# Designs tried in a protein design run: designed miniproteins, single chains, continued (3). Part 52

Each design is a single chain, and the fold is of that chain. pLDDT is the mean over its residues in the fold that is shown.

## One batch from the design tools (miniprotein)

Design m9894
Fold by ESMFold2-Fast:
Structure m9894 (fold): chain A 94 residues (1-94)
Amino acid sequence: SHKEVLEKAIEELEELLSRSTDSLVRALLQLVIKELRSLLNSSLEEQIEGVERIVSGLETWRAAEGSSLSAEAQKLFDEALEIVKRALEELKKL
């Protein structure tokens, strides 16, 4: 079920948020969680398109601002990006 793919990603991101101390990474995680929640009742096609936009946005932000983060904050950001990318690949297999 495509809804369960997003629910799992949200749960993993909320766990990551609970471990994050960097204010910028926390703000980005909260925005990503909000966007994924908005997609929960969308069609599979809309979920794929929405998650692709989130991945693109995160990769763009990482390229522009990622070097300003501490090594710990970079690892948490990279872990968040991996969670969202994994959700996208799981949706594409449905």
Scores: mean pLDDT 88

Design m9895
Fold by ESMFold2-Fast:
Structure m9895 (fold): chain A 96 residues (1-96)
Amino acid sequence: DKKEKEDVKETLRTLADLLGVSVEEVKKWVKEATEEPTEDEVIKKFEEKLLEHVDRTAATPVDLLAGAVNRTIALRILKKMIKKYGIEKIKKILEE
């Protein structure tokens, strides 16, 4: 459990660094996304949060392109974490 919690926290930090946001903000997005019942719905909900972030922070076409690339990488990282631990385990770790 401790190693799994540390790995999830490290993944959230990686996502935060990649997206240029706080770990707390990414944790909130993942918590909200994991309320969805299926992996596909979790990924879709997280992508919605990323698009909202890009919309409010992108000032130029270059920012939009960088946001799209980073979003794609972030979705891959999240999907890998879900496949490794499952939605319920991630949700429980984030609720602690």
Scores: mean pLDDT 76

Design m9896
Fold by ESMFold2-Fast:
Structure m9896 (fold): chain A 61 residues (1-61)
Amino acid sequence: AMPSVEEIRDAFDVALHQAVQAATAEGKAAGLSRDELNARAFEVAHQLWAEYDKAVAEAKA
């Protein structure tokens, strides 16, 4: 069965938290500045939001 919208939302919250933490850790290891780390975190969040919107649209079909 396809996951429910609620299940997709819960998975998104976990994925967003993990992805932001991973991107921050990798950026720090690469020597990125605070501004660069913030920009990277926003970019990762935007990408995940786009994936979330697509998954919700597919689950509603």
Scores: mean pLDDT 79

Design m9897
Fold by ESMFold2-Fast:
Structure m9897 (fold): chain A 74 residues (1-74)
Amino acid sequence: MTPRELLQEAVDLAYEEGLISEEEKERLLANTDFDAVLVELGRIAQRAVDAGKVDLANRISTLLEEALRRRQAA
């Protein structure tokens, strides 16, 4: 998977689990600024922690870490 595809997976996961609206999902998927999307997904992962969804936050964070790792390797 490309770094962008990993961010798209994190967006889809956040939407499926009810952390973001459909409108927020569409906006994030349309945003081509990798760093901006990464930062916003980090905030969404923090909202998952605040909601008591620690396992979900960890799943999102793992996707973000993998996206950064693959971007740095390119």
Scores: mean pLDDT 84

Design m9899
Fold by ESMFold2-Fast:
Structure m9899 (fold): chain A 80 residues (1-80)
Amino acid sequence: SLEAEILLALAQMAASIAIKYTEDEELKRKVRELMERVRRRVEAGDLEGAAEELRRMAELLEENGLTEEARALRRVADQL
């Protein structure tokens, strides 16, 4: 749906900001891999699976001090 596509775009923006604010190359790689999984699940219509991957990404970001970006991802997950 268009709504799911907009929510995916918002999640991609939050992930991109998180990547920009970290110097940890391993964290950047993990975030990109998780975001790719989210995108594939949304494209497949698996919105529950996409929400779970977004929550995993939010936990990873929160553990690394990116609390604002983590909160944004949880809000997107809750709306899927």
Scores: mean pLDDT 84

Design m9901
Fold by ESMFold2-Fast:
Formats: structure tokens, C-alpha cells, sequence
Structure m9901 (fold): chain A 60 residues (1-60)
């Protein structure tokens, strides 16, 4: 019960940071979202978001 509630809250937080990263093109927000998704057990989502952060951090 408590673990499930924590995962749902973490997932919501991850989505909020992902939205901020998209809106402001902020690689730090994407990195934070990836970390949160990893903690929530969403490894696939965390990996995808981490790749987006890396793309934004590259100048070329």
C-alpha cells in the first residue's frame, strides 16, 4: 500500500519535471525526471528521458 502510493507520487513528480524540461529545454529538469523515474521503477522511461537530457547537453 505505502510503496504503491510512493511510486504513484514519484511518477507524478517525474512527469512534472519532464514537462518543465520540455517547456524550458532544460537538461537538468530532464535529468531530474530520469532519476525520479528510475526510483519509481520505470527503467524504460528513465533511459529514454536520460537520452533526451544528453541530446540537449550536446551543442552539436
Amino acid sequence: MEEEIEREVARALGLIYLALGKKYNDPEAYRKAAEIFEQAGDTDMAEEVRKKAEELEKKN
Scores: mean pLDDT 77

Design m9902
Fold by ESMFold2-Fast:
Structure m9902 (fold): chain A 128 residues (1-128)
Amino acid sequence: EPILKAVRAEDEIERAEKNGDKKSLAEAYIYLGMLYYSQGKYDEAIKYFEKAIKLAEEVGDKQLAARAYLNLGRVYYKKGKFDEAIKYYEKAIELDPSNKRAWLNLAKAYRDKGEFEKAQEYEEKAKS
């Protein structure tokens, strides 16, 4: 089952590369990164989210870049690298401040780092 999902993602990447569709390629890289993340393969997940960010920035798609940064932050959070996670969540919010999930993830990372006042501030931002 996980192997079949990875094969599908690889097929989508090949199709997007052949067609020169950088936006579809970035979306396929986010999907593949999420699959590696779900398998605990964090270094592979990071690689694909970084590739997605580069392509999203090249095409000027701020929402797509924000989504890739949010997922990159989630990987660093799972690795216990809270400062890196915070950096990428902040970047996601800069690009798409309407993403309430990014605000909640930022708050959680500050809380787990022991910065409770900042965590409360960002939890309130997520509710607005």
Scores: mean pLDDT 87

Design m9903
Fold by ESMFold2-Fast:
Order: sequence, then structure tokens, then C-alpha cells
Structure m9903 (fold): chain A 57 residues (1-57)
Amino acid sequence: SEEDERAKQLTLKAVNAIHEGNLEEAEKYLKEIESLPESPVRKNLEQIVKDLIEKAK
């Protein structure tokens, strides 16, 4: 779906932000993922991004 594609794009942006050490931007992208309509894809990507941010702290 369009929403699942958006979640994937936001996840890539969040991962890139984490790689650059910009946890503030990563949290911003996480909030955007959380604002999307709930789907299994969105829930899975949300959890992955949350775990990556926590590990990077």
C-alpha cells in the first residue's frame, strides 16, 4: 500500500539518521511512522526503529 511504502521510506531515513549520529532526526522519523495508519508492516518497522534508537543511545 502507499502507507506501507511511506513507512519503508521513513524507516530508511531513520536508519540513515542513526548512522549519522543524529538521534533527534531518527526520533522525528519514528514519530512520523507512528502517525501512519496501523498495519503489520508499520508495526514491524516501528519496532525495528525503536530498537535501533535505544541501542544507539
Scores: mean pLDDT 85

Design m9904
Fold by ESMFold2-Fast:
Structure m9904 (fold): chain A 59 residues (1-59)
Amino acid sequence: DLEKQTAFGEALAEAVRAHPDDRDAIAEAVSAKTGLPVETVRRILDAIDGGRADAAAQA
């Protein structure tokens, strides 16, 4: 669902602005705003970071 993806992106941006140095606080804030379990949010964040590291290493 496009709307859920947009809501996740907005929640993530706000959470990072509020808690730039606290990954757990970011995951909890995104979970609270999106209704996703915090563990699911953490896995999504880890997947994004993993893909970004791979792209940076190959670029």
Scores: mean pLDDT 71

Design m9905
Fold by ESMFold2-Fast:
Structure m9905 (fold): chain A 60 residues (1-60)
Amino acid sequence: MIRAEAEFGSLEGAIGAALAVIGLDPRAKVRVEGNRVTAELEDTEAGREAKRYLEAAGKR
């Protein structure tokens, strides 16, 4: 299991990123807390792609 976390400038940005991560890895366990998105992903190609997406989209 791989973990990714990112913080966004808005709640809308965080929710949008969380939905995109779920779209890339439907088995992902995603949490949105304020402007912060935390994802627990499968150690698969899809999970690694979702991690790269989230980290690139966020401020962290």
Scores: mean pLDDT 79

Design m9906
Fold by ESMFold2-Fast:
Structure m9906 (fold): chain A 93 residues (1-93)
Amino acid sequence: MKEEKIEEARRIAERMRESLDGLKKKVEELKKTDPEEFKKFIPLVLEGLERGLEMIEQAKEHFKDSPEAVKILEEVREEVLELREKIEELAKE
């Protein structure tokens, strides 16, 4: 049971990291190729990251009986927060 929860948490983390990498690349590319679309896209990305944080909190509650699974989800949460701060900084430029 603990092993299954750890594997499920890792799968969630992997999917989220893929999404974060995709968002980061798209944001950086739009800033270079289409600054007007970049400005329109930033609010949508920030909203998506907030939804991601909410999903992580729900997952942490679901996995609360597995400290290892919670730790994996907390690491991904930190990655989401770091990307959010970077995008907010980028939007102020």
Scores: mean pLDDT 82

Design m9908
Fold by ESMFold2-Fast:
Structure m9908 (fold): chain A 75 residues (1-75)
Amino acid sequence: MDAAVLEWEVLAEAARKVGLDATAEAILAAREAYRAGDEAAIAAAEAALRPHEAELEARREELKKAFQELKEKLA
């Protein structure tokens, strides 16, 4: 649980670093739903994140670089 929560936080910061602030907010909302374990909240958060999937895919390489850089900075 805690490791997954940390990964979502780093992903949200990576999204912000590449200028995807709305996507970062959606990722953090999904993280909170997964952390709570509420199936209805998870379904709602996934539905809210769905519009951002195309932008995440388009920016996938930038997100990977930002994610890796943030993980290295946290060490």
Scores: mean pLDDT 73

Design m9909
Fold by ESMFold2-Fast:
Formats: C-alpha cells, structure tokens, sequence
Structure m9909 (fold): chain A 79 residues (1-79)
C-alpha cells in the first residue's frame, strides 16, 4: 500500500498547514487548503481505480473522508 502511505503523508501535511492557517485566521488560505485536500483525495482514488484495486480505493476514500471531517472541524474555529 505504497499509494495509501503516500496519500496519508500528503494529507497529514495539508492538515498541518490548515491548522496554521486557522490559527492565523487566514480564511482564504484555509479554504484553498480544503480544496487541495478534496482534489488530492480524488486523485488518489482515481489512481486506485486505474490499478483495479477496489479495497485500496475504499481505504483511500475512508482516509480522505477522515481528513475532510478534521478540516471541517478546524474551519469552525474561524466562525
């Protein structure tokens, strides 16, 4: 699951950047980072689809959904 490990590292990095953007009350940067999390998740899911690995696809979808839930909770601190 090289693809899964790579996705996890990249999403973790984006979440750390999002935490900093939220701490600085930078709404535009925070929204931009959330859009990047969504795009990255969809790219990894598409790569798993190309491999025909249905189980890997589901794990990547779950990983992306967890990252998005964390991102949305962080966004609430701006309101």
Amino acid sequence: SELLERAERELERLLEELRRAVKENDLLRAIGLILRIIGLTLDYVREAEKLGDEELKKKLEELGERALKEALELLKKLK
Scores: mean pLDDT 87

Design m9910
Fold by ESMFold2-Fast:
Structure m9910 (fold): chain A 60 residues (1-60)
Amino acid sequence: SEEERREAYIRTAENLLKATNGNYPFVYAVFKKNTDLSDEEILEIINEAAERLGLPKAEL
């Protein structure tokens, strides 16, 4: 489902943020290269992942 797909993307963003110690530009670039998501959709995913990890909102 779309909800399951969205959750998978958020989990991926969480893992990338943890692995890169909060490198938002890198996480954005990974999604931009590997998905057909819009910039707005990518930022929503990254911000949701950041919120779940207790990190500040993306500055992209």
Scores: mean pLDDT 83

Design m9911
Fold by ESMFold2-Fast:
Structure m9911 (fold): chain A 94 residues (1-94)
Amino acid sequence: TQRAIQLAQQAIELARQAIELAKEGRVEEAARLVQRAARLVMDAAELLGDRQTMLQAIGLELRAIGAELDGDAEEVIRTAKKVIELAQQILDKA
């Protein structure tokens, strides 16, 4: 659906912003953006009936929560990059 494409595009934008914030050492804010981006990917996958991508997105949200608790900027960046990759896969399928 067109809505799934819009959600995936929003997820990519938020994840890119998160990478920049994490590089600045703003780990909590960056991790929260990755969590939001992962939820958008989950919603997009649900709209497409893509259970596998939805489960992967849930996993990335949990990783972002863990990175927030640990203050791990590098893990926030890695997780954000994976959210971007997953969102791009949704764009290719939609």
Scores: mean pLDDT 90

Design m9912
Fold by ESMFold2-Fast:
Structure m9912 (fold): chain A 66 residues (1-66)
Amino acid sequence: MSAEEQAELAQKYATLAVIYLSQGKKEEAKRYAELAIKYAEKAKELGNEKGADSTIKAAEEILKKA
């Protein structure tokens, strides 16, 4: 999986986490936020840092609210 694919997947999971949090589904929101961080960190390791840090920050905010 490329750095771009991992960054795209991280953003998708972050979006799902926001949706579940808005529905009061805190457990699902937390799970998807953790996946977003995991894939964003992998994208960053592969050299795609430009969006990874913002995705990690957004997912961490979701974890704080969940």
Scores: mean pLDDT 79

Design m9913
Fold by ESMFold2-Fast:
Structure m9913 (fold): chain A 86 residues (1-86)
Amino acid sequence: ALSPEERARLLEEIRRLAAEADEAIAAGDYEAAAEAAARLRELAERLFGPDHPLVATALAALGQALAKLGREEEAARLFAEARAIA
């Protein structure tokens, strides 16, 4: 298990990554949004498990970014996965 200090640092990283993904999408920086959302997904799954609402949020953000980059089949899979959670 993670130490309380390690968990606190990862929770703060999750907050930053969520903000970075939203900011990047709003700015049209879809590559940066995809990177932030993918990292957010990894940390959310590690801390909360795969069925947590934050994982669904990360998957939806990643899907939106990938759809804007023309990666529509990957985006569709991610949106389906997010809907299964949320």
Scores: mean pLDDT 85

Design m9914
Fold by ESMFold2-Fast:
Structure m9914 (fold): chain A 66 residues (1-66)
Amino acid sequence: AEKLLQRAKEELGIQAKSLEEAREQLERLLASVDEALRTHPELRPLAEEARRKIEELLAEVEKLLA
C-alpha cells in the first residue's frame, strides 16, 4: 500500500508540468466562457453550466497539484 502511494506521487511529480498546463488551459477556457457570455448573453444557461463543469475540473486538478 505505501509503495503504491509513493509510486503514484512520483508519477504525479513527473506529470506536474502537464497538470499545471491543464490548470492554465481550464482557466483560459473559463475566461473564454465569460467573454462569450458578455458578447452573447442569450447563451447564459449554457455558459453557466459550462462554467460549473470547468470549475469542477479545475478543483480536481488543484487537488492533484496539492
Scores: mean pLDDT 72

Design m9915
Fold by ESMFold2-Fast:
Structure m9915 (fold): chain A 80 residues (1-80)
Amino acid sequence: SLLEKQIERDKKLIERIAKEGVEKVFPGYPEEILKVYQEYVDKMLEAFKEAEREGLSVEEYLERMKKINDEAIKKVREVL
Protein backbone atom coordinates (compact mmCIF):
# COMPACT_ATOMS: atom_id res chain seq x y z
CA SER A 1 0.00 0.00 0.00
CA LEU A 2 0.98 3.68 -0.21
CA LEU A 3 1.24 3.77 3.58
CA GLU A 4 3.62 0.78 3.67
CA LYS A 5 5.80 2.49 1.02
CA GLN A 6 5.85 5.68 3.11
CA ILE A 7 6.84 3.70 6.23
CA GLU A 8 9.68 2.06 4.27
CA ARG A 9 10.94 5.48 3.07
CA ASP A 10 10.80 6.87 6.63
CA LYS A 11 12.68 3.78 7.88
CA LYS A 12 15.43 4.29 5.26
CA LEU A 13 15.80 7.94 6.28
CA ILE A 14 16.11 7.06 9.99
CA GLU A 15 18.60 4.27 9.17
CA ARG A 16 20.68 6.75 7.09
CA ILE A 17 20.83 9.23 9.99
CA ALA A 18 21.82 6.38 12.34
CA LYS A 19 24.59 5.25 9.94
CA GLU A 20 26.01 8.73 9.22
CA GLY A 21 25.55 10.12 12.73
CA VAL A 22 23.37 13.06 13.81
CA GLU A 23 26.38 15.45 13.94
CA LYS A 24 27.10 14.86 10.24
CA VAL A 25 23.44 15.16 9.18
CA PHE A 26 22.84 18.27 11.37
CA PRO A 27 26.22 20.07 11.46
CA GLY A 28 26.49 23.01 13.85
CA TYR A 29 23.42 22.10 15.92
CA PRO A 30 23.80 22.40 19.73
CA GLU A 31 24.95 19.18 21.46
CA GLU A 32 21.74 19.08 23.55
CA ILE A 33 19.62 19.09 20.35
CA LEU A 34 21.85 16.44 18.73
CA LYS A 35 21.37 14.23 21.81
CA VAL A 36 17.56 14.52 21.44
CA TYR A 37 17.84 13.62 17.72
CA GLN A 38 20.07 10.62 18.50
CA GLU A 39 17.57 9.38 21.13
CA TYR A 40 14.73 9.84 18.62
CA VAL A 41 16.60 7.84 15.94
CA ASP A 42 17.41 5.06 18.43
CA LYS A 43 13.76 4.81 19.55
CA MET A 44 12.52 4.73 15.94
CA LEU A 45 14.98 1.95 15.01
CA GLU A 46 13.87 -0.07 18.06
CA ALA A 47 10.19 0.46 17.16
CA PHE A 48 10.84 -0.78 13.58
CA LYS A 49 12.47 -3.95 14.94
CA GLU A 50 9.67 -4.55 17.47
CA ALA A 51 6.93 -3.96 14.87
CA GLU A 52 8.49 -6.59 12.57
CA ARG A 53 9.20 -9.05 15.43
CA GLU A 54 5.77 -8.76 17.13
CA GLY A 55 3.62 -8.44 13.99
CA LEU A 56 2.02 -5.14 14.99
CA SER A 57 -0.98 -3.92 13.00
CA VAL A 58 -0.58 -0.75 10.89
CA GLU A 59 -2.73 1.12 13.42
CA GLU A 60 -0.64 -0.06 16.42
CA TYR A 61 2.57 0.84 14.57
CA LEU A 62 1.30 4.36 13.74
CA GLU A 63 0.22 4.97 17.37
CA ARG A 64 3.71 3.96 18.57
CA MET A 65 5.35 6.23 15.96
CA LYS A 66 3.11 9.14 16.98
CA LYS A 67 4.12 8.71 20.64
CA ILE A 68 7.84 8.69 19.74
CA ASN A 69 7.40 11.79 17.53
CA ASP A 70 5.40 13.66 20.21
CA GLU A 71 8.07 12.87 22.85
CA ALA A 72 10.88 14.07 20.55
CA ILE A 73 9.05 17.36 19.79
CA LYS A 74 8.51 17.93 23.53
CA LYS A 75 12.22 17.34 24.31
CA VAL A 76 13.36 19.71 21.52
CA ARG A 77 11.06 22.41 22.92
CA GLU A 78 12.46 21.86 26.44
CA VAL A 79 16.06 22.37 25.16
CA LEU A 80 15.20 25.52 23.16
Scores: mean pLDDT 76

Design m9916
Fold by ESMFold2-Fast:
Structure m9916 (fold): chain A 60 residues (1-60)
Amino acid sequence: GMEELLEKLEELQREAVRAYLEGDRERFLAYAEQSMRLQLELGLLSEEEAQRILAKLRTL
C-alpha cells in the first residue's frame, strides 16, 4: 500500500545519503534518481521540480 511505498522511499533516501557520505558518487546518483522518480510517481514532486533536481545531481 501507500505506507509500503513511503517506507521504500525512506530506504532509498537513507541509501543515497550513505553512498554520498562514503564518497560513492555512482551509487549515490542511482539511489537519488530512484528516490526522485518514486516521489514524482507519488505526487510529492512536480515534473518541473524533478527535472531541476535531476539536472543538479548530474553536475555533481
Scores: mean pLDDT 81

Design m9917
Fold by ESMFold2-Fast:
Structure m9917 (fold): chain A 56 residues (1-56)
Amino acid sequence: SEEDKKKKEEEIKELLKEITDLSVKKLQAAVLKNYEEVERLEKEIAEKVKKLEELK
């Protein structure tokens, strides 16, 4: 239904925003050479990407 499509689109938009925010944090951590934080953020991004793929 159109309502189900709208909810799915909102979830996708939210996940994309979260992935973007985490990606910015990862880049900042990389510039600071905080590779432990980069690894942690990569794992968190991967989890959000998995959720995004499940919605498609």
Scores: mean pLDDT 85

Design m9918
Fold by ESMFold2-Fast:
Structure m9918 (fold): chain A 90 residues (1-90)
Amino acid sequence: KIEELKKEFDEVKARLEASLGELRTLAAQDPSDYVVQVRRLAVEVEIELGLQRLEDIADEFKKLGYEDFAKEVEDTIERYRAELARIRAA
């Protein structure tokens, strides 16, 4: 149902924003710290799982004929992938 997909999109988006924020904080910390390394890997996995879930949500919107909503989700995925790449490159 469309309202359930919209709610899930908002929830996944909020989690991804939080995870990207945590990853930026971890990227600014000592890279030789084992605890920082383990937490960074865990957060990166959470981000990749969230991005995969957004791709599934975009596909479901397309199947339901809501191409504008699918496009919004796809644009959000591209923005988060670009941000993840920038954090990894820093």
Scores: mean pLDDT 86

Design m9919
Fold by ESMFold2-Fast:
Structure m9919 (fold): chain A 75 residues (1-75)
Amino acid sequence: MTTDNEDPEKAYEILSKGASLGDVGSLAELGRLLLSQGKYEEAIRYAQKALELDPNNELAREVLEEAQRNLEKAR
């Protein structure tokens, strides 16, 4: 419908609920969403959680690396 792409807050809420339940996909996607919002420290936390549950999760690894690079640039 109209809200999924136009309302990142709804995506955040849905992914945050999944992440709270330990869903790897939700943790990785939430990390990516936070990364896109410039919330690098939070993105790192969720990406690390996803990797703890599934070390082979490509999205979580990419989010972690990108968020870390952005934090290094800020320091």
Scores: mean pLDDT 76

Design m9920
Fold by ESMFold2-Fast:
Structure m9920 (fold): chain A 75 residues (1-75)
Amino acid sequence: MRALVDELIAQITAQVEAERGPEVAARLRELMERGWRALEANRRAQGRPPLSPEELRRLVEAIARSALTQIELEE
C-alpha cells in the first residue's frame, strides 16, 4: 500500500517538476506526503479498512489537487 502511494506521489511530482520546476515540485511533494499521512492517521483512528488500489489513486489525486491549490494560494 505505502509503496504504491509513494510511487504515485513520485510520478505526479516528476510531472510538475517538468512543467513548473523543481522548487514547486518539492513543495508539492511535501504537501502531498503530509496530506497522505494525515488521511492515513484519520482512517486508522476511525477503524476504516485498507484502501483498494483504485481508492488509493483517487485519494492521492485529490490530495494533489488540494496541494496545488494551496501552493497557488501561498503565492
Scores: mean pLDDT 79

Design m9921
Fold by ESMFold2-Fast:
Parts: C-alpha cells; sequence; structure tokens
Structure m9921 (fold): chain A 61 residues (1-61)
C-alpha cells in the first residue's frame, strides 16, 4: 500500500512517523495524484509525499 511505502522510506532514513502523520502523507499523495491525473502509487508521488513529511519530521527535531 502507499502508506507502507511511505513508512518504509522514512524508516530507512531513521525517522519514526506516527500513524496520524502517515495518514496525512497518504491524503497528500492521493490529492496530488488526483489533481494531476496520476496514480497515487507512482514512485514520484510517493517520493514527493515522503519528502514533504520528512521536512516536517526533521523540523520537529
Amino acid sequence: SIKEKIREELEKEGLKPTDEELEEAVAFAEAFARAFGLDPEDEGIIRLAVDVLKIDLEAKK
């Protein structure tokens, strides 16, 4: 699933997102994909969602 793909990428970088943060990242990916007529499981969309959440998580450190 898209949620698991986002979680795995963040965990590879030593980040531990909450379930709530992952759900927000999934919602962002789905909204972005819908706006541009893309698949929400596209690697570029997943990477974008990961990068956005990573910036937020690192800002909280």
Scores: mean pLDDT 79

Design m9922
Fold by ESMFold2-Fast:
Structure m9922 (fold): chain A 60 residues (1-60)
Amino acid sequence: LSPEEDAEIALEIVKRKAEKYGTPEQIARFNEEIERAKTLPPEERLAVATRLSDELDAYA
């Protein structure tokens, strides 16, 4: 996978995970973070996806 594709897949996974396990407030915040991440380089987008996934795991 290219870095672009890897980052896109990671953000999509986090979005779906948040929708399934997050509270409405968490989902709104995560969607906002994901939208901002789309303007970042692939490496930084992947880092954002990892951080958000870790946050969701803390609530599990």
Scores: mean pLDDT 77

Design m9923
Fold by ESMFold2-Fast:
Order: structure tokens, then sequence, then C-alpha cells
Structure m9923 (fold): chain A 59 residues (1-59)
């Protein structure tokens, strides 16, 4: 079973920004101090700003 952070990275590498963001949000829901998931989510939002509300949802 892959972690949500690892799945997020895979979707990000495929250009699937919404799916990547959703997986990073789940990683942050499990561990709010997961810096890698937070950095990944910020990278996704930098590419698609419409996903910015997901950062608030993760907190």
Amino acid sequence: VQSYTEQGKQYLSQGKLKKAAEHYVEALRIDPNNQEALDGLRQVIAQDSSLAPLLVKAL
C-alpha cells in the first residue's frame, strides 16, 4: 500500500494536478506536520491556483 504522499507525487508527475492535490490533502489530514505533502500541495497550487481552497481544507 502506497502512502498518500507517494500517490500524490505519482499524479503530479503525470500532470494530474487535482488528483495529486487530493492525495496531498489526505496525507496532511493524517499528519498535519508532513512537510513533503504540504510542499507538494503548494507546488500543485502554483500550477493551478483554482486548487488553493484545498490547502485550507487540509488545515
Scores: mean pLDDT 76

Design m9924
Fold by ESMFold2-Fast:
Structure m9924 (fold): chain A 69 residues (1-69)
Amino acid sequence: MESRAFSSAMGLAFALGARGASREEAAEEAVRHAEELLGRPLSEEEREELERAARAAAEIGAAAREFDE
């Protein structure tokens, strides 16, 4: 997967987590975002890697939100 598409999807997952979205919702949205940027569906391997990374990014975003509260 192109690094720019991956980085953009990760940033979206972090922002979603910071806004209170679930890890699952953030992962799903990150996959959709990456597929839209690439103009193609992700391979199974690319999807698994991005979903795992996006869930982690969303957790970091959620933690950032907790510090603001």
Scores: mean pLDDT 79

Design m9925
Fold by ESMFold2-Fast:
Structure m9925 (fold): chain A 56 residues (1-56)
Amino acid sequence: EARRLAANAIAGLLAENGKVSEEDLRAIAERYGVPLATVRRLAEALAAAGLGEVVA
């Protein structure tokens, strides 16, 4: 459940802005109680699927 909410938040930012930052990923990890490493992997998978890019 928490992973799904985190994935939806990342996908939403990518759809709206074309990118997510490390700060965005940290905020999502903290908000939904998902490990940052998991949130980074979700963001990388979504970027690889063509939804946008992960920026420093």
Scores: mean pLDDT 83

Design m9926
Fold by ESMFold2-Fast:
Structure m9926 (fold): chain A 62 residues (1-62)
Amino acid sequence: MSEKLARLVAEVLSAIGYMLEGDFEKAKEELERAIKVAREMIEQGYKDAESLLKKLESLLKE
C-alpha cells in the first residue's frame, strides 16, 4: 500500500522541478495535488502524513 506515498513523492518532486525551472504556476498546482494526497493519507489513518501536510501548506502560503 505505497501507492499514495509514491504519488505524494512524485508530486513533491514535480513541484521542486517546476520551481527550479521558474514555473511557479505549475509548481503551485503540483503542491496542491501533494496536499490533497497527504490529506487522503491522514483520513486513511496515516497520522505521520499530518506533519508533512503542515510543511506542504506552509510552502504553498509562503
Scores: mean pLDDT 75

Design m9927
Fold by ESMFold2-Fast:
Structure m9927 (fold): chain A 81 residues (1-81)
Amino acid sequence: MTFVNASEEELRAKARELAAAGVTELTVTLEHSDEIELQKAAKALRDTMVELGYELTSSSDITLDEATKRYKITFSFRKRE
């Protein structure tokens, strides 16, 4: 799933929603027009998913998408236990 220009609080809320829904594995792409805001959003998502009992199985580097002019990062998570 992809989130565009999502705030830290929006991503924390979404992470809790997905955990409550019983999602066991997910891949998330975050896109933002500002690289620093992307880094903040990415950290908020990662930290919240770990708190909710997920492990980070894969992480991409931050890249700029020339077509959209947005920075992006992709994470894959798996629920522990």
Scores: mean pLDDT 84

Design m9928
Fold by ESMFold2-Fast:
Structure m9928 (fold): chain A 95 residues (1-95)
Amino acid sequence: MIDEREVNEALALMVLAVLEIALSNGDTSGVETAVKVMERILEQDPESAEAWTALGYAYYVMGKYEEAIEALEKALALDPSNERARKLLEEVKAK
């Protein structure tokens, strides 16, 4: 079934994939757009662990490590089984 939550989850996953590619290449050109998309998703669904994870990734790419940690901790509070958020949080904390 296609509903707003499923669309928002799909968008968050797509943004995460784009950010992972950008991080591996050092390319930050899409990061500001990713933040804006995630902020809109979170306005509609503040309990989206995937959107919080994507926002954390965007902050990490921007070098905003404190904001990245806060977003990822929110993602893990909502979904403790989110491996992507957990792995990224460990990586950010190593900085």
Scores: mean pLDDT 76

Design m9929
Fold by ESMFold2-Fast:
Structure m9929 (fold): chain A 79 residues (1-79)
Amino acid sequence: EKAEKIRELAEEFLALANEAIRLAKELGDEETAKEIKELVDEYAKKVDEAVKKGDLEKVIELLEEGVKRLKEILEELKA
């Protein structure tokens, strides 16, 4: 079910984004926190455009990319 997968990915994306922003702020890294916010806004815009085109496969692809990127950022912040 595409709608369920999109919901799960969107929830994961937002959870990772919030965690990464929180951790960056705790570390005093305001520049990284700003970059994460800009990344989230960019993915949100691309996802909205894909939804408007009815391209649910692209929505899934974009959310999977965003989740992967946020996991990478979170790993770097914890190192």
Scores: mean pLDDT 84

Design m9930
Fold by ESMFold2-Fast:
Structure m9930 (fold): chain A 66 residues (1-66)
Amino acid sequence: AAPKPSPLTPRELAALRVLHENPAGATVAEVAEALGLSQSTASRTLRRLEARGAVVREDGRYRLPA
């Protein structure tokens, strides 16, 4: 069977939506502004998504993997 994806939190899903709407990538600050979160909260959310392999980080900017 294919690897089972871990369930995403509503916050992680919201962050993925922002990145899907920004194919060139988004900074922590841009995600925080889009979701009404603090930069610390947005940073933690994006870091968790990166750890899951759901996003890639390009020198302070996050995007969906190609």
Scores: mean pLDDT 77

